# Designs tried in a protein design run: designed miniproteins, single chains, continued (4). Part 86

Each design is a single chain, and the fold is of that chain. pLDDT is the mean over its residues in the fold that is shown.

## One batch from the design tools (miniprotein)

Design m15162
Fold by ESMFold2-Fast:
Structure m15162 (fold): chain A 102 residues (1-102)
Amino acid sequence: AAAKLAAEKEEIKRLTQKAAAAIEAGDSEKAIEYVEKIKEKALASEDEEVRKLAVGALLALARFARDRGDEETAEAAERALEELVEAFPDLKPYAEELRAAE
């Protein structure tokens, strides 16, 4: 249902905002928890748009954490992204394009 897809996208966005706030607060444990929740939601979704949104979120969080010196959260986000791409190999070109788009 369209409403379910919208709800899944909103949840990924909300988790991403919470992860970013945790990174800003220096709370790596909480940031990693939200990163894992983003991965879990993407793995459970059968929708490619939700998976692509999660890929973008994990890449953005990895960069943000690294820029803030939070290497543990950056590594957790990169690992979550690798697991998501391993589960859905069609996401690999999309992730590579997003990395190149800076």
Scores: mean pLDDT 85

Design m15163
Fold by ESMFold2-Fast:
Structure m15163 (fold): chain A 68 residues (1-68)
Amino acid sequence: MSEAEKFLEELEEILKKMEEGEISPEEAHRQAQELDKKFLEEKVKLTSEQFERVVEIAEKINKMVKES
């Protein structure tokens, strides 16, 4: 599995846990920020489809935080 695929898989798990109520939207946002920091430090390359999915997940988490 590529580093990009691992990053996306971890981000998908954060979203799933938030949607299932296992973690708060604030905690999901915090975990996503930590993952983004690691991603930036490792200079991981994303495909266009992977990047689109990352943006979609980030929007969903941000909307839930703003509604809290």
Scores: mean pLDDT 79

Design m15164
Fold by ESMFold2-Fast:
Structure m15164 (fold): chain A 115 residues (1-115)
Amino acid sequence: DERWRREIPSFEIDLANGPGNTRLGPDTLERSLEVRVSLRSVARLTAEGKPVVVEVNFEKTIRAESDEPVPTAELVAPVVEALRALAAEYEAQGWHALADFLRHVADALEAAAAG
């Protein structure tokens, strides 16, 4: 887990809303918010006595929608909740590094929405 986190010092969030440039906050009204998260990890393993390099990729897309235009910050709340729920599921499965990454993404989105 710690080794996996150390192999991936940064992450990228792709915020897709309208033309792909999402401004979070009370001044921007939208009906939907799409958040894409991705994580890559590289592990060195041994198979049949030989070294093998394995790359693991994780990708998820989470969407929040409203019947009426609302501040984008209000759409961030359900996305943050979904990310934290997903993190709890992966932590229960022993994927602690992935769970930590998802919590970090949720915290970053919540902070951005707060201004």
Scores: mean pLDDT 66

Design m15165
Fold by ESMFold2-Fast:
Structure m15165 (fold): chain A 66 residues (1-66)
Amino acid sequence: MKKVKIYVSKDTPQEVIDKIKAELEKQGYDVEVIEMPSVEERSKEAKKDGQTQIIERMHRVAGELA
């Protein structure tokens, strides 16, 4: 039986994870689900980077518009 790892963000609903897992298990795969940190959590770690500052600015603008 082939093993498959699924990488999911914290924002992924459990129902979506369960559905994907069930479909793969029906095909004979052994499924492992691995949670990864969100994009926002990663951007907070590198505030000294100019690219991270740009991402934070974009998130702020999106937050004001939404």
Scores: mean pLDDT 62

Design m15166
Fold by ESMFold2-Fast:
Structure m15166 (fold): chain A 111 residues (1-111)
Amino acid sequence: SAEEYFNKGIEALKQKDFETAIEYFRKALELDPKNFKALYLLLIIYKHLGDEKALAEMKKYMSKQGFGSGTLELILELANAVGALRLLADLFASSGQDEFAELLRDLADAL
């Protein structure tokens, strides 16, 4: 299921296995194109890896799906260090997504 792929992606990401994490998050999106968490994590991973082509592709995908791409892009572009994940976590916490915010903070500590 999309949730199983997402969870496998998180496990790989915590181990800094970015290649495996990307594979599983992309599979999660193929099954559930509205998996906002998988989209955000792919964007963060591609930015961390400096994969500007993949980052641009994901930003276009998010815009096409109607996500708050302007807000997300501003957060990711303004954060000039590992603080990007923490800033994104604070935004999600302010919108009531506390569990995802905590996941992003844990991930920031792992990266």
Scores: mean pLDDT 72

Design m15167
Fold by ESMFold2-Fast:
Structure m15167 (fold): chain A 62 residues (1-62)
Amino acid sequence: MEAARKKVEELFEKIKEALANGDAESALQYAKEAIKTLVEELGWSQEEAEREVGLAIEEALA
């Protein structure tokens, strides 16, 4: 498994945990790192990465 893909999965888990604990600052930092990893290491477009991370955040808040 590629390290970048594992990092994105770990970051999504950290976003969910941070949001569940009310730690919006950490959640934003993890979201920013996930977007960066998707774009720079996995070749996603900025718009696709932002949409994917945004959906993960919305799901975590539901």
Scores: mean pLDDT 80

Design m15168
Fold by ESMFold2-Fast:
Structure m15168 (fold): chain A 71 residues (1-71)
Amino acid sequence: SPMDLVYRRMRDLLDRGSSPRTVAQAGVDLARSLGFSDPRQVAGRVVGRLLRDGVLDDRTAAQIGRQLRSL
């Protein structure tokens, strides 16, 4: 699904040690390019899924969430 593409992009960047800002921006940019009407909401939902899957911790999720609000 298009949401799984956003998940994979954000996960790949986290695995590479990318900053919370870079992860947030990439998630929003990809969601926008895929035609989502609310790219920030999509990226935020993906952060929740990454947290549930144990890919990132609460601190990193909070940092990405703050970056999403500034985009």
Scores: mean pLDDT 91

Design m15169
Fold by ESMFold2-Fast:
Order: sequence, then C-alpha cells, then structure tokens
Structure m15169 (fold): chain A 87 residues (1-87)
Amino acid sequence: MEELEKARKYAKEAIEHLKKAAEALAAGDREAAEEHAKKAEEYAKKALEYAKKAYPDYPEEAEEVLREVQQGIADAGAYVEAAEAAK
C-alpha cells in the first residue's frame, strides 16, 4: 500500500507542476515554465517507479496511476502547443 500511496503522491505533484508550467508559458515566463517542466519530469519518473513497485500487489491501481500520469503529460503537451501557437 505504501508504494501505491507514493505513486499517487508523486503523480499528483507531477500533474501540478505540468499545470504550472503551462500557466507560466501562457504568461510568457519561459524560465518558470522550464523549471516547472523539469520538476514535473522528476515527479513523473518517481510516480512510475513506485507504480512499478506496486504493480505486483495492486496491478489495477498501479495501471490507473500510470494512465493518470500519461493523461496529465498529454494534457500539458496540448496546453504547451496551444500557448506556443498563440504567440
């Protein structure tokens, strides 16, 4: 259970930083956007690591975390593309 809880915690952190990166990019703050994007990558990597550790005991819940992180990355990528196009 601890590994799954860690995976969910880091997934949430990754998504929050992706959102902040998109918001900073929309505001024209490229340095802040880059910093938040790097933090998002770090937390996403940790979320994936703990999800893999949780997978043998909680496969469905671990896959849910993987899907959530993957969706968050996709959403952030779309926001980044929209912000770049709007410049």
Scores: mean pLDDT 76

Design m15170
Fold by ESMFold2-Fast:
Structure m15170 (fold): chain A 58 residues (1-58)
Amino acid sequence: DEGIEETRKRIEETEARLGPTELLELLRKYIEQLEENKDDEEKRKKIGKEFQDEVNAK
């Protein structure tokens, strides 16, 4: 998934330059979980919802 790969690279580059932030850590976790479960549609939907809930709580 090119979109996920592109986003992951941008997060890693930003973390390397600015250091980890809470939001970047959440984004990295989200992308990693999507990569791990790319063939599990239901799991990916759950991961997406949980990520949105965490971001909205900030």
Scores: mean pLDDT 72

Design m15171
Fold by ESMFold2-Fast:
Structure m15171 (fold): chain A 62 residues (1-62)
Amino acid sequence: GKVKTTPELKEALVKRLGFSEEEAEEIVKEIEGKSREEAIAILRSRGLSEHQARYLLSLFEG
């Protein structure tokens, strides 16, 4: 399926992964409506491991 962004995803990026609110908002906008694989690549470019990116998306996509 395609990634659905939520306020909870943004909060997790800030509070659990150490992103700024501004950076988390940009990440959320960038991954909105993307495929899971594309979103993983974007998250990894922002400093997440593949495991972290997959786990994060599994919580909010499924």
Scores: mean pLDDT 78

Design m15172
Fold by ESMFold2-Fast:
Structure m15172 (fold): chain A 73 residues (1-73)
Amino acid sequence: TKEAIDYVMKAAVANNEGNYEEALKYAQKAIELSEPGSPLQAAALRVYSDALKGLGQNDKAQQVQQQADQITQ
């Protein structure tokens, strides 16, 4: 979980800097390392969605955002 948190933070920083490809890589690692259905996986999916939006992949970003929302209902 600690490594997953670190990757979520790195993805968020990369998104804020406009480094969307790096943000995708970090977000993917965060998803991989987070427990399925956890709040941490939801956070990882949200930074992944933000990176996808930055890259113009809006449809996929919406699907990923919906996955995160299903966890945090």
Scores: mean pLDDT 85

Design m15173
Fold by ESMFold2-Fast:
Structure m15173 (fold): chain A 69 residues (1-69)
Amino acid sequence: SVKDLLEEARRALEEGDRERALRLLEEAIKQASDNPEIVKSLRAALESLRAGDDVAALSGIAEALELLE
């Protein structure tokens, strides 16, 4: 599920595995394509991660997880 991918992406990023976190975020975006609010949050997280802002990326993942409730 999208939630499982995001929880794994958060874990990967907390462990410093940015490559894995990027792949998991891209997969989550593909699977969440029918939810514009989640996609927007995840695209922001992906952009932050690509820019080297891990804190902002974690925040975006957390926000997307809240939207899945």
Scores: mean pLDDT 84

Design m15174
Fold by ESMFold2-Fast:
Structure m15174 (fold): chain A 61 residues (1-61)
Amino acid sequence: SSTLEQLKGMLDYAKSKNLTNAAKAIEELIKAVEDGASVEEISAKRQEMGRALVEDIEKKR
């Protein structure tokens, strides 16, 4: 439950900063966790979130 709370906080932050790709990746990760997805699927979504964050940060440089 604390993990979902942290992810929701990250989502709010991403939306406030217009990190569009990161926000979408975080939403998908939240859905996967809520749906009880496999460890492998959650790991893949976490990697996707990291990539999206890097892309959004580089776009703003």
Scores: mean pLDDT 82

Design m15175
Fold by ESMFold2-Fast:
Structure m15175 (fold): chain A 59 residues (1-59)
Amino acid sequence: SMEEKEKEVEDLKAQLREKGEEETVKLIETQLNSMSKKDKELAYSQALISLKLVLKRLG
């Protein structure tokens, strides 16, 4: 659901901030906020992909 995607995005953002990736989180938030004005579901799906990819690369 959309609510589940929103919660997962917030959890992943928190994990990245704990790892010192604040600038990456800000970039993803800016893109999410811009895209969500046109297509909220697509915007959150893209944010999830980006956040998970960054976490995977950090190990």
Scores: mean pLDDT 85

Design m15176
Fold by ESMFold2-Fast:
Structure m15176 (fold): chain A 89 residues (1-89)
Amino acid sequence: ADALIAEGKKAIAASEYDKAVELYQKALELAGPDNVDALVNLGQALIELEEYDKAIAYYQQALAIDPRNISAQSNLILAQNKKKEKEAK
């Protein structure tokens, strides 16, 4: 699963967000649904695709597993704010 997460991060760096989502989803299939790193990275890719509701759901799942995950906490707030901005415009 770690190799798929690394490839997903490379896809993000290349702005290949759909590919990153696919790679992180495959990482969850191989590592199990409680892989916090895959959930957080999947949420980040979904923010870039402006899929804020999906990103929020994955960050909430990550925080249900690890409530102290700083990246999930910060990015949940970011996704919620981005959703509000999109709905206001």
Scores: mean pLDDT 82

Design m15177
Fold by ESMFold2-Fast:
Structure m15177 (fold): chain A 56 residues (1-56)
Amino acid sequence: GELLIRIAAHDLGVSEETVRRALELARAGASAREIAEATGLSVKQARNLIGLAKKL
């Protein structure tokens, strides 16, 4: 939910909108590389968000 998006945004140093976009892509089955290229996140940050998406 909303709280997890806020925590992720703070931990990654990005906007909540960036986290929402990355989670939407992760849920659609995008790879960490594709999420990184679309959002400006690192591949490591994108992998962390894929893990978070599985818990949401």
Scores: mean pLDDT 79

Design m15178
Fold by ESMFold2-Fast:
Structure m15178 (fold): chain A 59 residues (1-59)
Amino acid sequence: AAARQAALDARSTELAPYGAKVTKLFYEKGYTHGEIGLYVQQRLAEGKTLEEIVKELEK
């Protein structure tokens, strides 16, 4: 509901290499852009790669 477009764009940059694929998978699971960013940040903090995050979502 709120704007936060600039912050969302910054988070989206981390997903850019998987843009269409990752966005599709997250939306199929009902995630919003904000939730996507938080999920990715948590996984990266655990030492996971974007590829591993995508594999988790594809399951």
Scores: mean pLDDT 63

Design m15179
Fold by ESMFold2-Fast:
Structure m15179 (fold): chain A 68 residues (1-68)
Amino acid sequence: GEALAREVAALVRELHEQGLSSAEVGERLAKFLREQGLPELAERVRRMGEEGRSPTEIGAYAVLELLS
């Protein structure tokens, strides 16, 4: 839902501002998403981080999936 999408966007921004790598952002966001009961989205986000996709792109993907 929109509330969770907003929380994800805020989390990714916070992690990016802290200077975390794409892999670290992917892992931290994946942990959060698993705790929210979204293991498939969590695994996708983790892989995007491993692939070196930017924190902004990882966040945008997760937000769009949560709004679909």
Scores: mean pLDDT 86

Design m15180
Fold by ESMFold2-Fast:
Structure m15180 (fold): chain A 63 residues (1-63)
Amino acid sequence: SVQISPEQFEELVELTEAMLRATTPEDAREAAYRYAQLHLGMSPEEARRVAEEALERVLRRLG
């Protein structure tokens, strides 16, 4: 989506991966969601969508 730059999305993916290694997928998604709202200025709906996409990418990378 055009609401986030590729660089910002990759930063979110890296955060999500780090959180997933230390917590659960649910906690990792919540961390990504909060980051998107608080640091990327996204609406709750956009932040939720982007957090889901970041988690899905991390899970695909980890196998």
Scores: mean pLDDT 80

Design m15181
Fold by ESMFold2-Fast:
Structure m15181 (fold): chain A 56 residues (1-56)
Amino acid sequence: SLENLKAAIENAESLAAAKAGAGELYKRGLITREGLERALNAKTVEEAKKAVLEGI
């Protein structure tokens, strides 16, 4: 399931979708707190995706 969630993040087409994905991963214990914080503070989709994927 982690691979499927990671693919969903990589395919996110909006900042809101990437941030929502970060929150779900954090609820499941699959990313770091630092990764979540960076994703929530991201100003672009690419920045948010990078924060999430590096936090896994």
Scores: mean pLDDT 80

Design m15182
Fold by ESMFold2-Fast:
Structure m15182 (fold): chain A 106 residues (1-106)
Amino acid sequence: DDAENVAAFAAFMLGVTELKSNEEMREIFERLLKIKDELLAYYKKNLSPATVADIIAAGRLFREMLERGESFEEIVRRLAELLAGSDEPPLQQLRDALLGLLALLS
């Protein structure tokens, strides 16, 4: 479950960077599931436990929203809102980037 949520977060990051559709992000997620344990191990080695926990929470939210067929804009908005609760600087920087993207989409 944690490994699947890390794969989901990675799929969201790739999807948002390349402005992919929900369907394309689902395809990326399915491919990343094949290396989910390696992704989780990599993140645990390179990031704080608090950052990894926040990434797992973000990936879980992304999966739930993708399953509900939520719009790209709503997915970005809800993940930015979740990341606003993180005390981790890399996730705060990501939150600011997502808010900037939302301003361009409005």
Scores: mean pLDDT 84

Design m15183
Fold by ESMFold2-Fast:
Order: sequence, then C-alpha cells, then structure tokens
Structure m15183 (fold): chain A 56 residues (1-56)
Amino acid sequence: GEKLELAQEAARLALEEGDVERAKELLRKMGVEVPEDATPEEVAELADKAGVAAAT
C-alpha cells in the first residue's frame, strides 16, 4: 500500500544522502529483513524489491 511506497521512497533518499543506517532502519520497519552489515548496493536492491512487491 501507500505506506510501504512512502517508506521505500524515504529509504532511497537516505541511500542517496549516504545514510545507509537510516535506510536499513526504514526497510526493517517495513518488515524487510536487512543484514546488519549490508552494503549500500544490497540495501538499494532490498528497497527496490519492496517497491515491486507493493506494486504487484
């Protein structure tokens, strides 16, 4: 739903700012399992997958 879409957008913005920890927290609040030491690329992939799941 829209709430999931907003969280995904916020996570992407955090990644663009270089705030990987903030992006991880946002994804975890959405119910996405994020490894503690995930790279920015992995976090971006998780955010994209969460967006696809919300759209489909």
Scores: mean pLDDT 73

Design m15184
Fold by ESMFold2-Fast:
Structure m15184 (fold): chain A 55 residues (1-55)
Amino acid sequence: MEEEIEKLIEEQKKLDAEIVKLRKLPATPDNAARLSKLLQEATEINRKIVELERS
């Protein structure tokens, strides 16, 4: 359980770095779509972490 949480935290850190990088790029439709996808993935990881912490 704790090992799985650590892996999720590392994945979240990578997604956060990509989100920051995309936010500095021009607001093109392609970049906006990529940003939305990364934000959704980050939200899913956060929900998994919370669920594991609740167990």
Scores: mean pLDDT 80

Design m15185
Fold by ESMFold2-Fast:
Structure m15185 (fold): chain A 92 residues (1-92)
Amino acid sequence: SLTRSIAVVLRLIGLELNGATVTVTVEGDSATITVTNANPAQIKDVLGIADLMRSDGAEVEVQVDGDTVTVTIRNLSPELRALLETYARNLE
């Protein structure tokens, strides 16, 4: 849904405002989100973001390595894809 896609992007912005670095790459209907400098609360928030995306039918894998979280997404909705592309272009 558009509402859930907006919620995903707002939560990614919240991670950056609280000291994490968020990098997004989009390739077709797939994306990778990398969050670095994540504290334990931010890692939990990323897991919640992944669950939100799965609720809209995306296939999501999350890998945690120290303070780095890598989220691999397949079957992106058109709404989420457009918002993540905008995030990637305008915030880096």
Scores: mean pLDDT 85

Design m15186
Fold by ESMFold2-Fast:
Structure m15186 (fold): chain A 56 residues (1-56)
Amino acid sequence: SEEEKERKLNEIDRLGARAVLAGLDPETVREIVQKAIEEGYNVELARKLLEEALAS
């Protein structure tokens, strides 16, 4: 539903914002966020990729 897409988008944006605050490069975060959105607003993918980037 449209409401589910909005909730997922908000969660992806929140994860990205926290990653920037944690010290990730904003351009890298934007690329990960875009990929997650293109994969059907995939929150789990966004979380995984941001966690992997932070661990590097």
Scores: mean pLDDT 85

Design m15187
Fold by ESMFold2-Fast:
Structure m15187 (fold): chain A 74 residues (1-74)
Amino acid sequence: SMFDALDEVNARMAAKVAELLARLEAGEISLDEAIAELKAFAKKLAAEYPVVPQEVIDSMLKQAIAWLKERAAA
């Protein structure tokens, strides 16, 4: 169902954001690199989960980018 797909997309986005944040905090990647990788991952999710509206994935991406920027500034 769309709800099952949405749960999977949300879980995978959360896992990717956690991975990128850990790498960013460790100094392994720059903020720009983290954002670029997150954008590429969101495009992959959109292709794998066509039942999830693009606007929902785009909204998740915008929120995740804002959160990474906030964390990088701290």
Scores: mean pLDDT 86

Design m15188
Fold by ESMFold2-Fast:
Structure m15188 (fold): chain A 72 residues (1-72)
Amino acid sequence: SLEEAIEHLEKALEALEKGDLETAAEHIRKAAEALGSPELGRVLLSLLEDPEHAITAVKVTIAALKESLKKS
């Protein structure tokens, strides 16, 4: 569900801020699965090579998904 995806992305963000890339990758994969969007997972995982960009991308994605929930 959308709410499950947001929860996983928030956990991925927490892991990224701690420098735990393995945990961040696991939660990104789970978020992509919850959304049914393998493309989102692939894009966010590719950004893990640059943790600063990954953090920004995950934050933007969380904000976008939260706005989708408010409009539903």
Scores: mean pLDDT 83

Design m15189
Fold by ESMFold2-Fast:
Order: structure tokens, then C-alpha cells, then sequence
Structure m15189 (fold): chain A 65 residues (1-65)
């Protein structure tokens, strides 16, 4: 799988999350995508995965409050 496409998908998933459970699932997936991107040395995917984690954390906080 392309780490950049995986990270782009995670970011989109964070934006489209409808409830806290979905946001937490995206957060978990984004953290795994970050690890994978770091292992592959894909700097663009690493940056996108970090943005996905930040977006998912923000969405989970908003929907979990």
C-alpha cells in the first residue's frame, strides 16, 4: 500500500467521522499509518499522517464532549 494514499485516506476519514467511536478508530489507524510511513522513510506520508492524527484527536474531543 502507498503510505501517502493511506495517510490521505486517514485525513479524509478524520474529517468525515460522525461520532466519537469513528474518530477514535481513525485516530488509531492514523497512528499505525504514521509508524508505517516512518518505516518506509516517506516524509510526505509522515507529514500527512501527523495531520490526520491531529484532525482525529480534535474531532474525537469535539464529539466526545
Amino acid sequence: MDPTKAAEGALKGAEEAKNAAEALAVLHGSRETLKFAEEQGDEKAVELARKAIEAAERKARELGL
Scores: mean pLDDT 79

Design m15190
Fold by ESMFold2-Fast:
Structure m15190 (fold): chain A 94 residues (1-94)
Amino acid sequence: ANELMRRVLELEAEVALLLMKASLALKTNASVEELQKIIEELEKAKERAEELRREVEELPESPETREALEMLENTLEALEEAIEELKARVKELE
């Protein structure tokens, strides 16, 4: 397998688990402390996704790099939405 695509897919799997964890925390009325920990994990995943997107953008255009960029862009949007939703909940609980 292409090493870059493997890294993208590994990040996608990790993000999927984090998004499920965030959704569960919101549904179960998790504590501010628990929500803050999830926000930190989501922000770290976002930073890794942004770094990986920069690496892909430096590569020659190909079907694989276009697919990787599309996946990373969708991942970044999902992470940003989750972070904002959790931050809004924290603000309401403070």
Scores: mean pLDDT 85

Design m15191
Fold by ESMFold2-Fast:
Structure m15191 (fold): chain A 61 residues (1-61)
Amino acid sequence: AKEEIEKLLEKAKEYEEEAEKLFKEAESKNPPDKKILLEGEILEGIAALLRGIAALLEKKF
């Protein structure tokens, strides 16, 4: 339903914002913190998957 799609997109946005904060934190260190960079990349990947699921649901329902 539309409400489910909206919730997925909102959750994706939350993870994208968390990933951006982690990327900025990692890059504030010299050398950059590779562990924090990886955590950000994981959250960005999860957000991309949620957006993909939302797009598939919108096409089928």
Scores: mean pLDDT 82

Design m15192
Fold by ESMFold2-Fast:
Structure m15192 (fold): chain A 68 residues (1-68)
Amino acid sequence: MEKAEQAREDARKAADEAIEKYKNGSKVATLQAAIDAAREVLSKYDLTPEEKERILREIVEEAYKKLQ
């Protein structure tokens, strides 16, 4: 439980940093950078593929909402 919560927080921070760094690009490119950053962070955690997918979808939804 704690590992999944930490992974979600770290993935969210990585996505937010990617949005800040690439905000001068297209919305599509910025969103892709955020997804890639979150996925990279999640790859370092010993979570199931289903848990990683759940966290990634949450981060993608937040990024979509922030970029619309």
Scores: mean pLDDT 78

Design m15193
Fold by ESMFold2-Fast:
Structure m15193 (fold): chain A 64 residues (1-64)
Amino acid sequence: MEKVEELLKEAEKVLEDARQGKISPGEAVRRVYEIALEIKKVSGDEDLAMELLERAGIERAQLE
């Protein structure tokens, strides 16, 4: 679904902004959580949403 692809691109941008120090790691995880919920609502793909959340949590742990 095109909407899922757009949401994944948005999540990647959020994570990159956090890596560059443009936003806090905590704010990045919060935004990615909102994107993951939208992916779940649009696609019903809970596994994809969970994978995205796990990746964001790992990124946060490495940045802090």
Scores: mean pLDDT 75

Design m15194
Fold by ESMFold2-Fast:
Structure m15194 (fold): chain A 80 residues (1-80)
Amino acid sequence: DSLVQQGNQLGSLGGDYSLQGDYRRASDLFRQAGDLYLQAGDYRSASIMYRQAARNARRAGDYSRSRRLRQQSRRADRLA
């Protein structure tokens, strides 16, 4: 499953950037991972990735983006 594998790779990379304190890039990578899982029909993994993206957006000081990503996470969670 190439979409799930790509999502796993981007999620892992997002985690690395989060550990380094690059919260903006981490948020973008987790969001991209969530989008790939959503396309693959893996709604649970998509929800988790959007939550990680939201947390990193908040750590970066982007509260508006964090709120939108939490809404995306809840939407994905409802599909699971």
Scores: mean pLDDT 90

Design m15195
Fold by ESMFold2-Fast:
Structure m15195 (fold): chain A 58 residues (1-58)
Amino acid sequence: AEKLKKEGVELAKELSGKSSEEQNKEFEKRFQKEIEKLSTKEAQEVSKEINLAANTYS
C-alpha cells in the first residue's frame, strides 16, 4: 500500500496540470494489477491519497 501511494503521488506530479479525472485514469491504467492485490481497506487508503494528490497537482 505505502509504495503504491508513493508511486501514485509521483505520477500525479508528472501529470501536473492535467485534470484530476485524467490523473486518476492514468493511475488506474498503470497500477491496475497492483491495486487488485490490495485489501479493500488498503485500496481505499490508496484511493484517498491518489485523489488528494490529483486534486493538488491538477
Scores: mean pLDDT 76

Design m15196
Fold by ESMFold2-Fast:
Structure m15196 (fold): chain A 63 residues (1-63)
Amino acid sequence: MTYLVNGRPLASREEALEALRKAKPGDLFAVLENGKVVASIEIKEGDTRTPEEILAELEEKAK
């Protein structure tokens, strides 16, 4: 499982959480498996979800 932010690969789940803490509206987070995007979430204006909640939702969609 590879995490992406705006199409850029992230080295770990920890780096994905750090990127989510710095996220701004319009940022696209995704999970890549076997060379394809299996899950994605766009950060919207006024999004009240925590970084942990967003990552959990992304990981659930990737199942």
Scores: mean pLDDT 82

Design m15197
Fold by ESMFold2-Fast:
Structure m15197 (fold): chain A 115 residues (1-115)
Amino acid sequence: MEEVTLVAEARVELELEGMPIKKLVVEGEATLRTQGDEAHLGVDGEVVEGPEELIGDRVGVAITGKITQLSEDELLIEGDVQVKVTSGPKAGEVYTGKAKATLRFLSPPVPLSEV
């Protein structure tokens, strides 16, 4: 089965369950690895919407789940999520739970690996 890895600047809107944060919007570098209808998404970015104490701070987001294509530049990923705060007063905090993530590419995605 073929695995594809894409890298792009992206906006990721997260609806979150099982953690204190219920909504988070992150903009930054996204690495999306897909195999069939399964996806692994990593984002290193800035919080642009969410809890006031996190806005402007940097986070690492990792999602593993099912991918659904909404358009050529917009994807839905539903599954398990980890959010790691990497800057600001909350640096080092890690949140885990379930996410419904809408990914929009802000730059053209470029492939890193094809098999």
Scores: mean pLDDT 82

Design m15198
Fold by ESMFold2-Fast:
Structure m15198 (fold): chain A 88 residues (1-88)
Amino acid sequence: MEADRRFFEEAARRAAELLGELDPEAAERAREVLLEVGRRASGEANRTIGERLTELADAGRRDPEKRAEYAERILALVDWLEAALAAG
């Protein structure tokens, strides 16, 4: 549980860093949403979401020409998570 949350927090940090290189305001919003997700989600959900965030962040770093594309995908995931939190 603590390990899953720590993994999620590290994945969220790396995803927010990628976002911050393109849009610092979007990165700050993403950090807030992801912090709330980490607090409310189960360990299993933290692990699953953390794996997806890691995949997207690593893909953006692996291919600099597609960095903006993967940043948009991270933002889409953050938007979906924010909507899910609001829905309960």
Scores: mean pLDDT 82

Design m15199
Fold by ESMFold2-Fast:
Structure m15199 (fold): chain A 69 residues (1-69)
Amino acid sequence: SLVEEARELAERAREAIERRDFAAAREAQLRLAELAKSGDPEVVAINREVIDLEIDEGIRLIEEGVSKF
């Protein structure tokens, strides 16, 4: 099902983020976003969870890399 595919993609994205492989995380998230275009509320929710995780890690990297003028 679409939900099962979304779940698998979310797991791949999370694993990639944990090992800081943002290219792999991005690829998984792009596929998940395509599934979310179906409008399935569970798929949309899973996609949002992955986006939130990516935002959190992105903020940490920005704070570490750009904090000083």
Scores: mean pLDDT 76

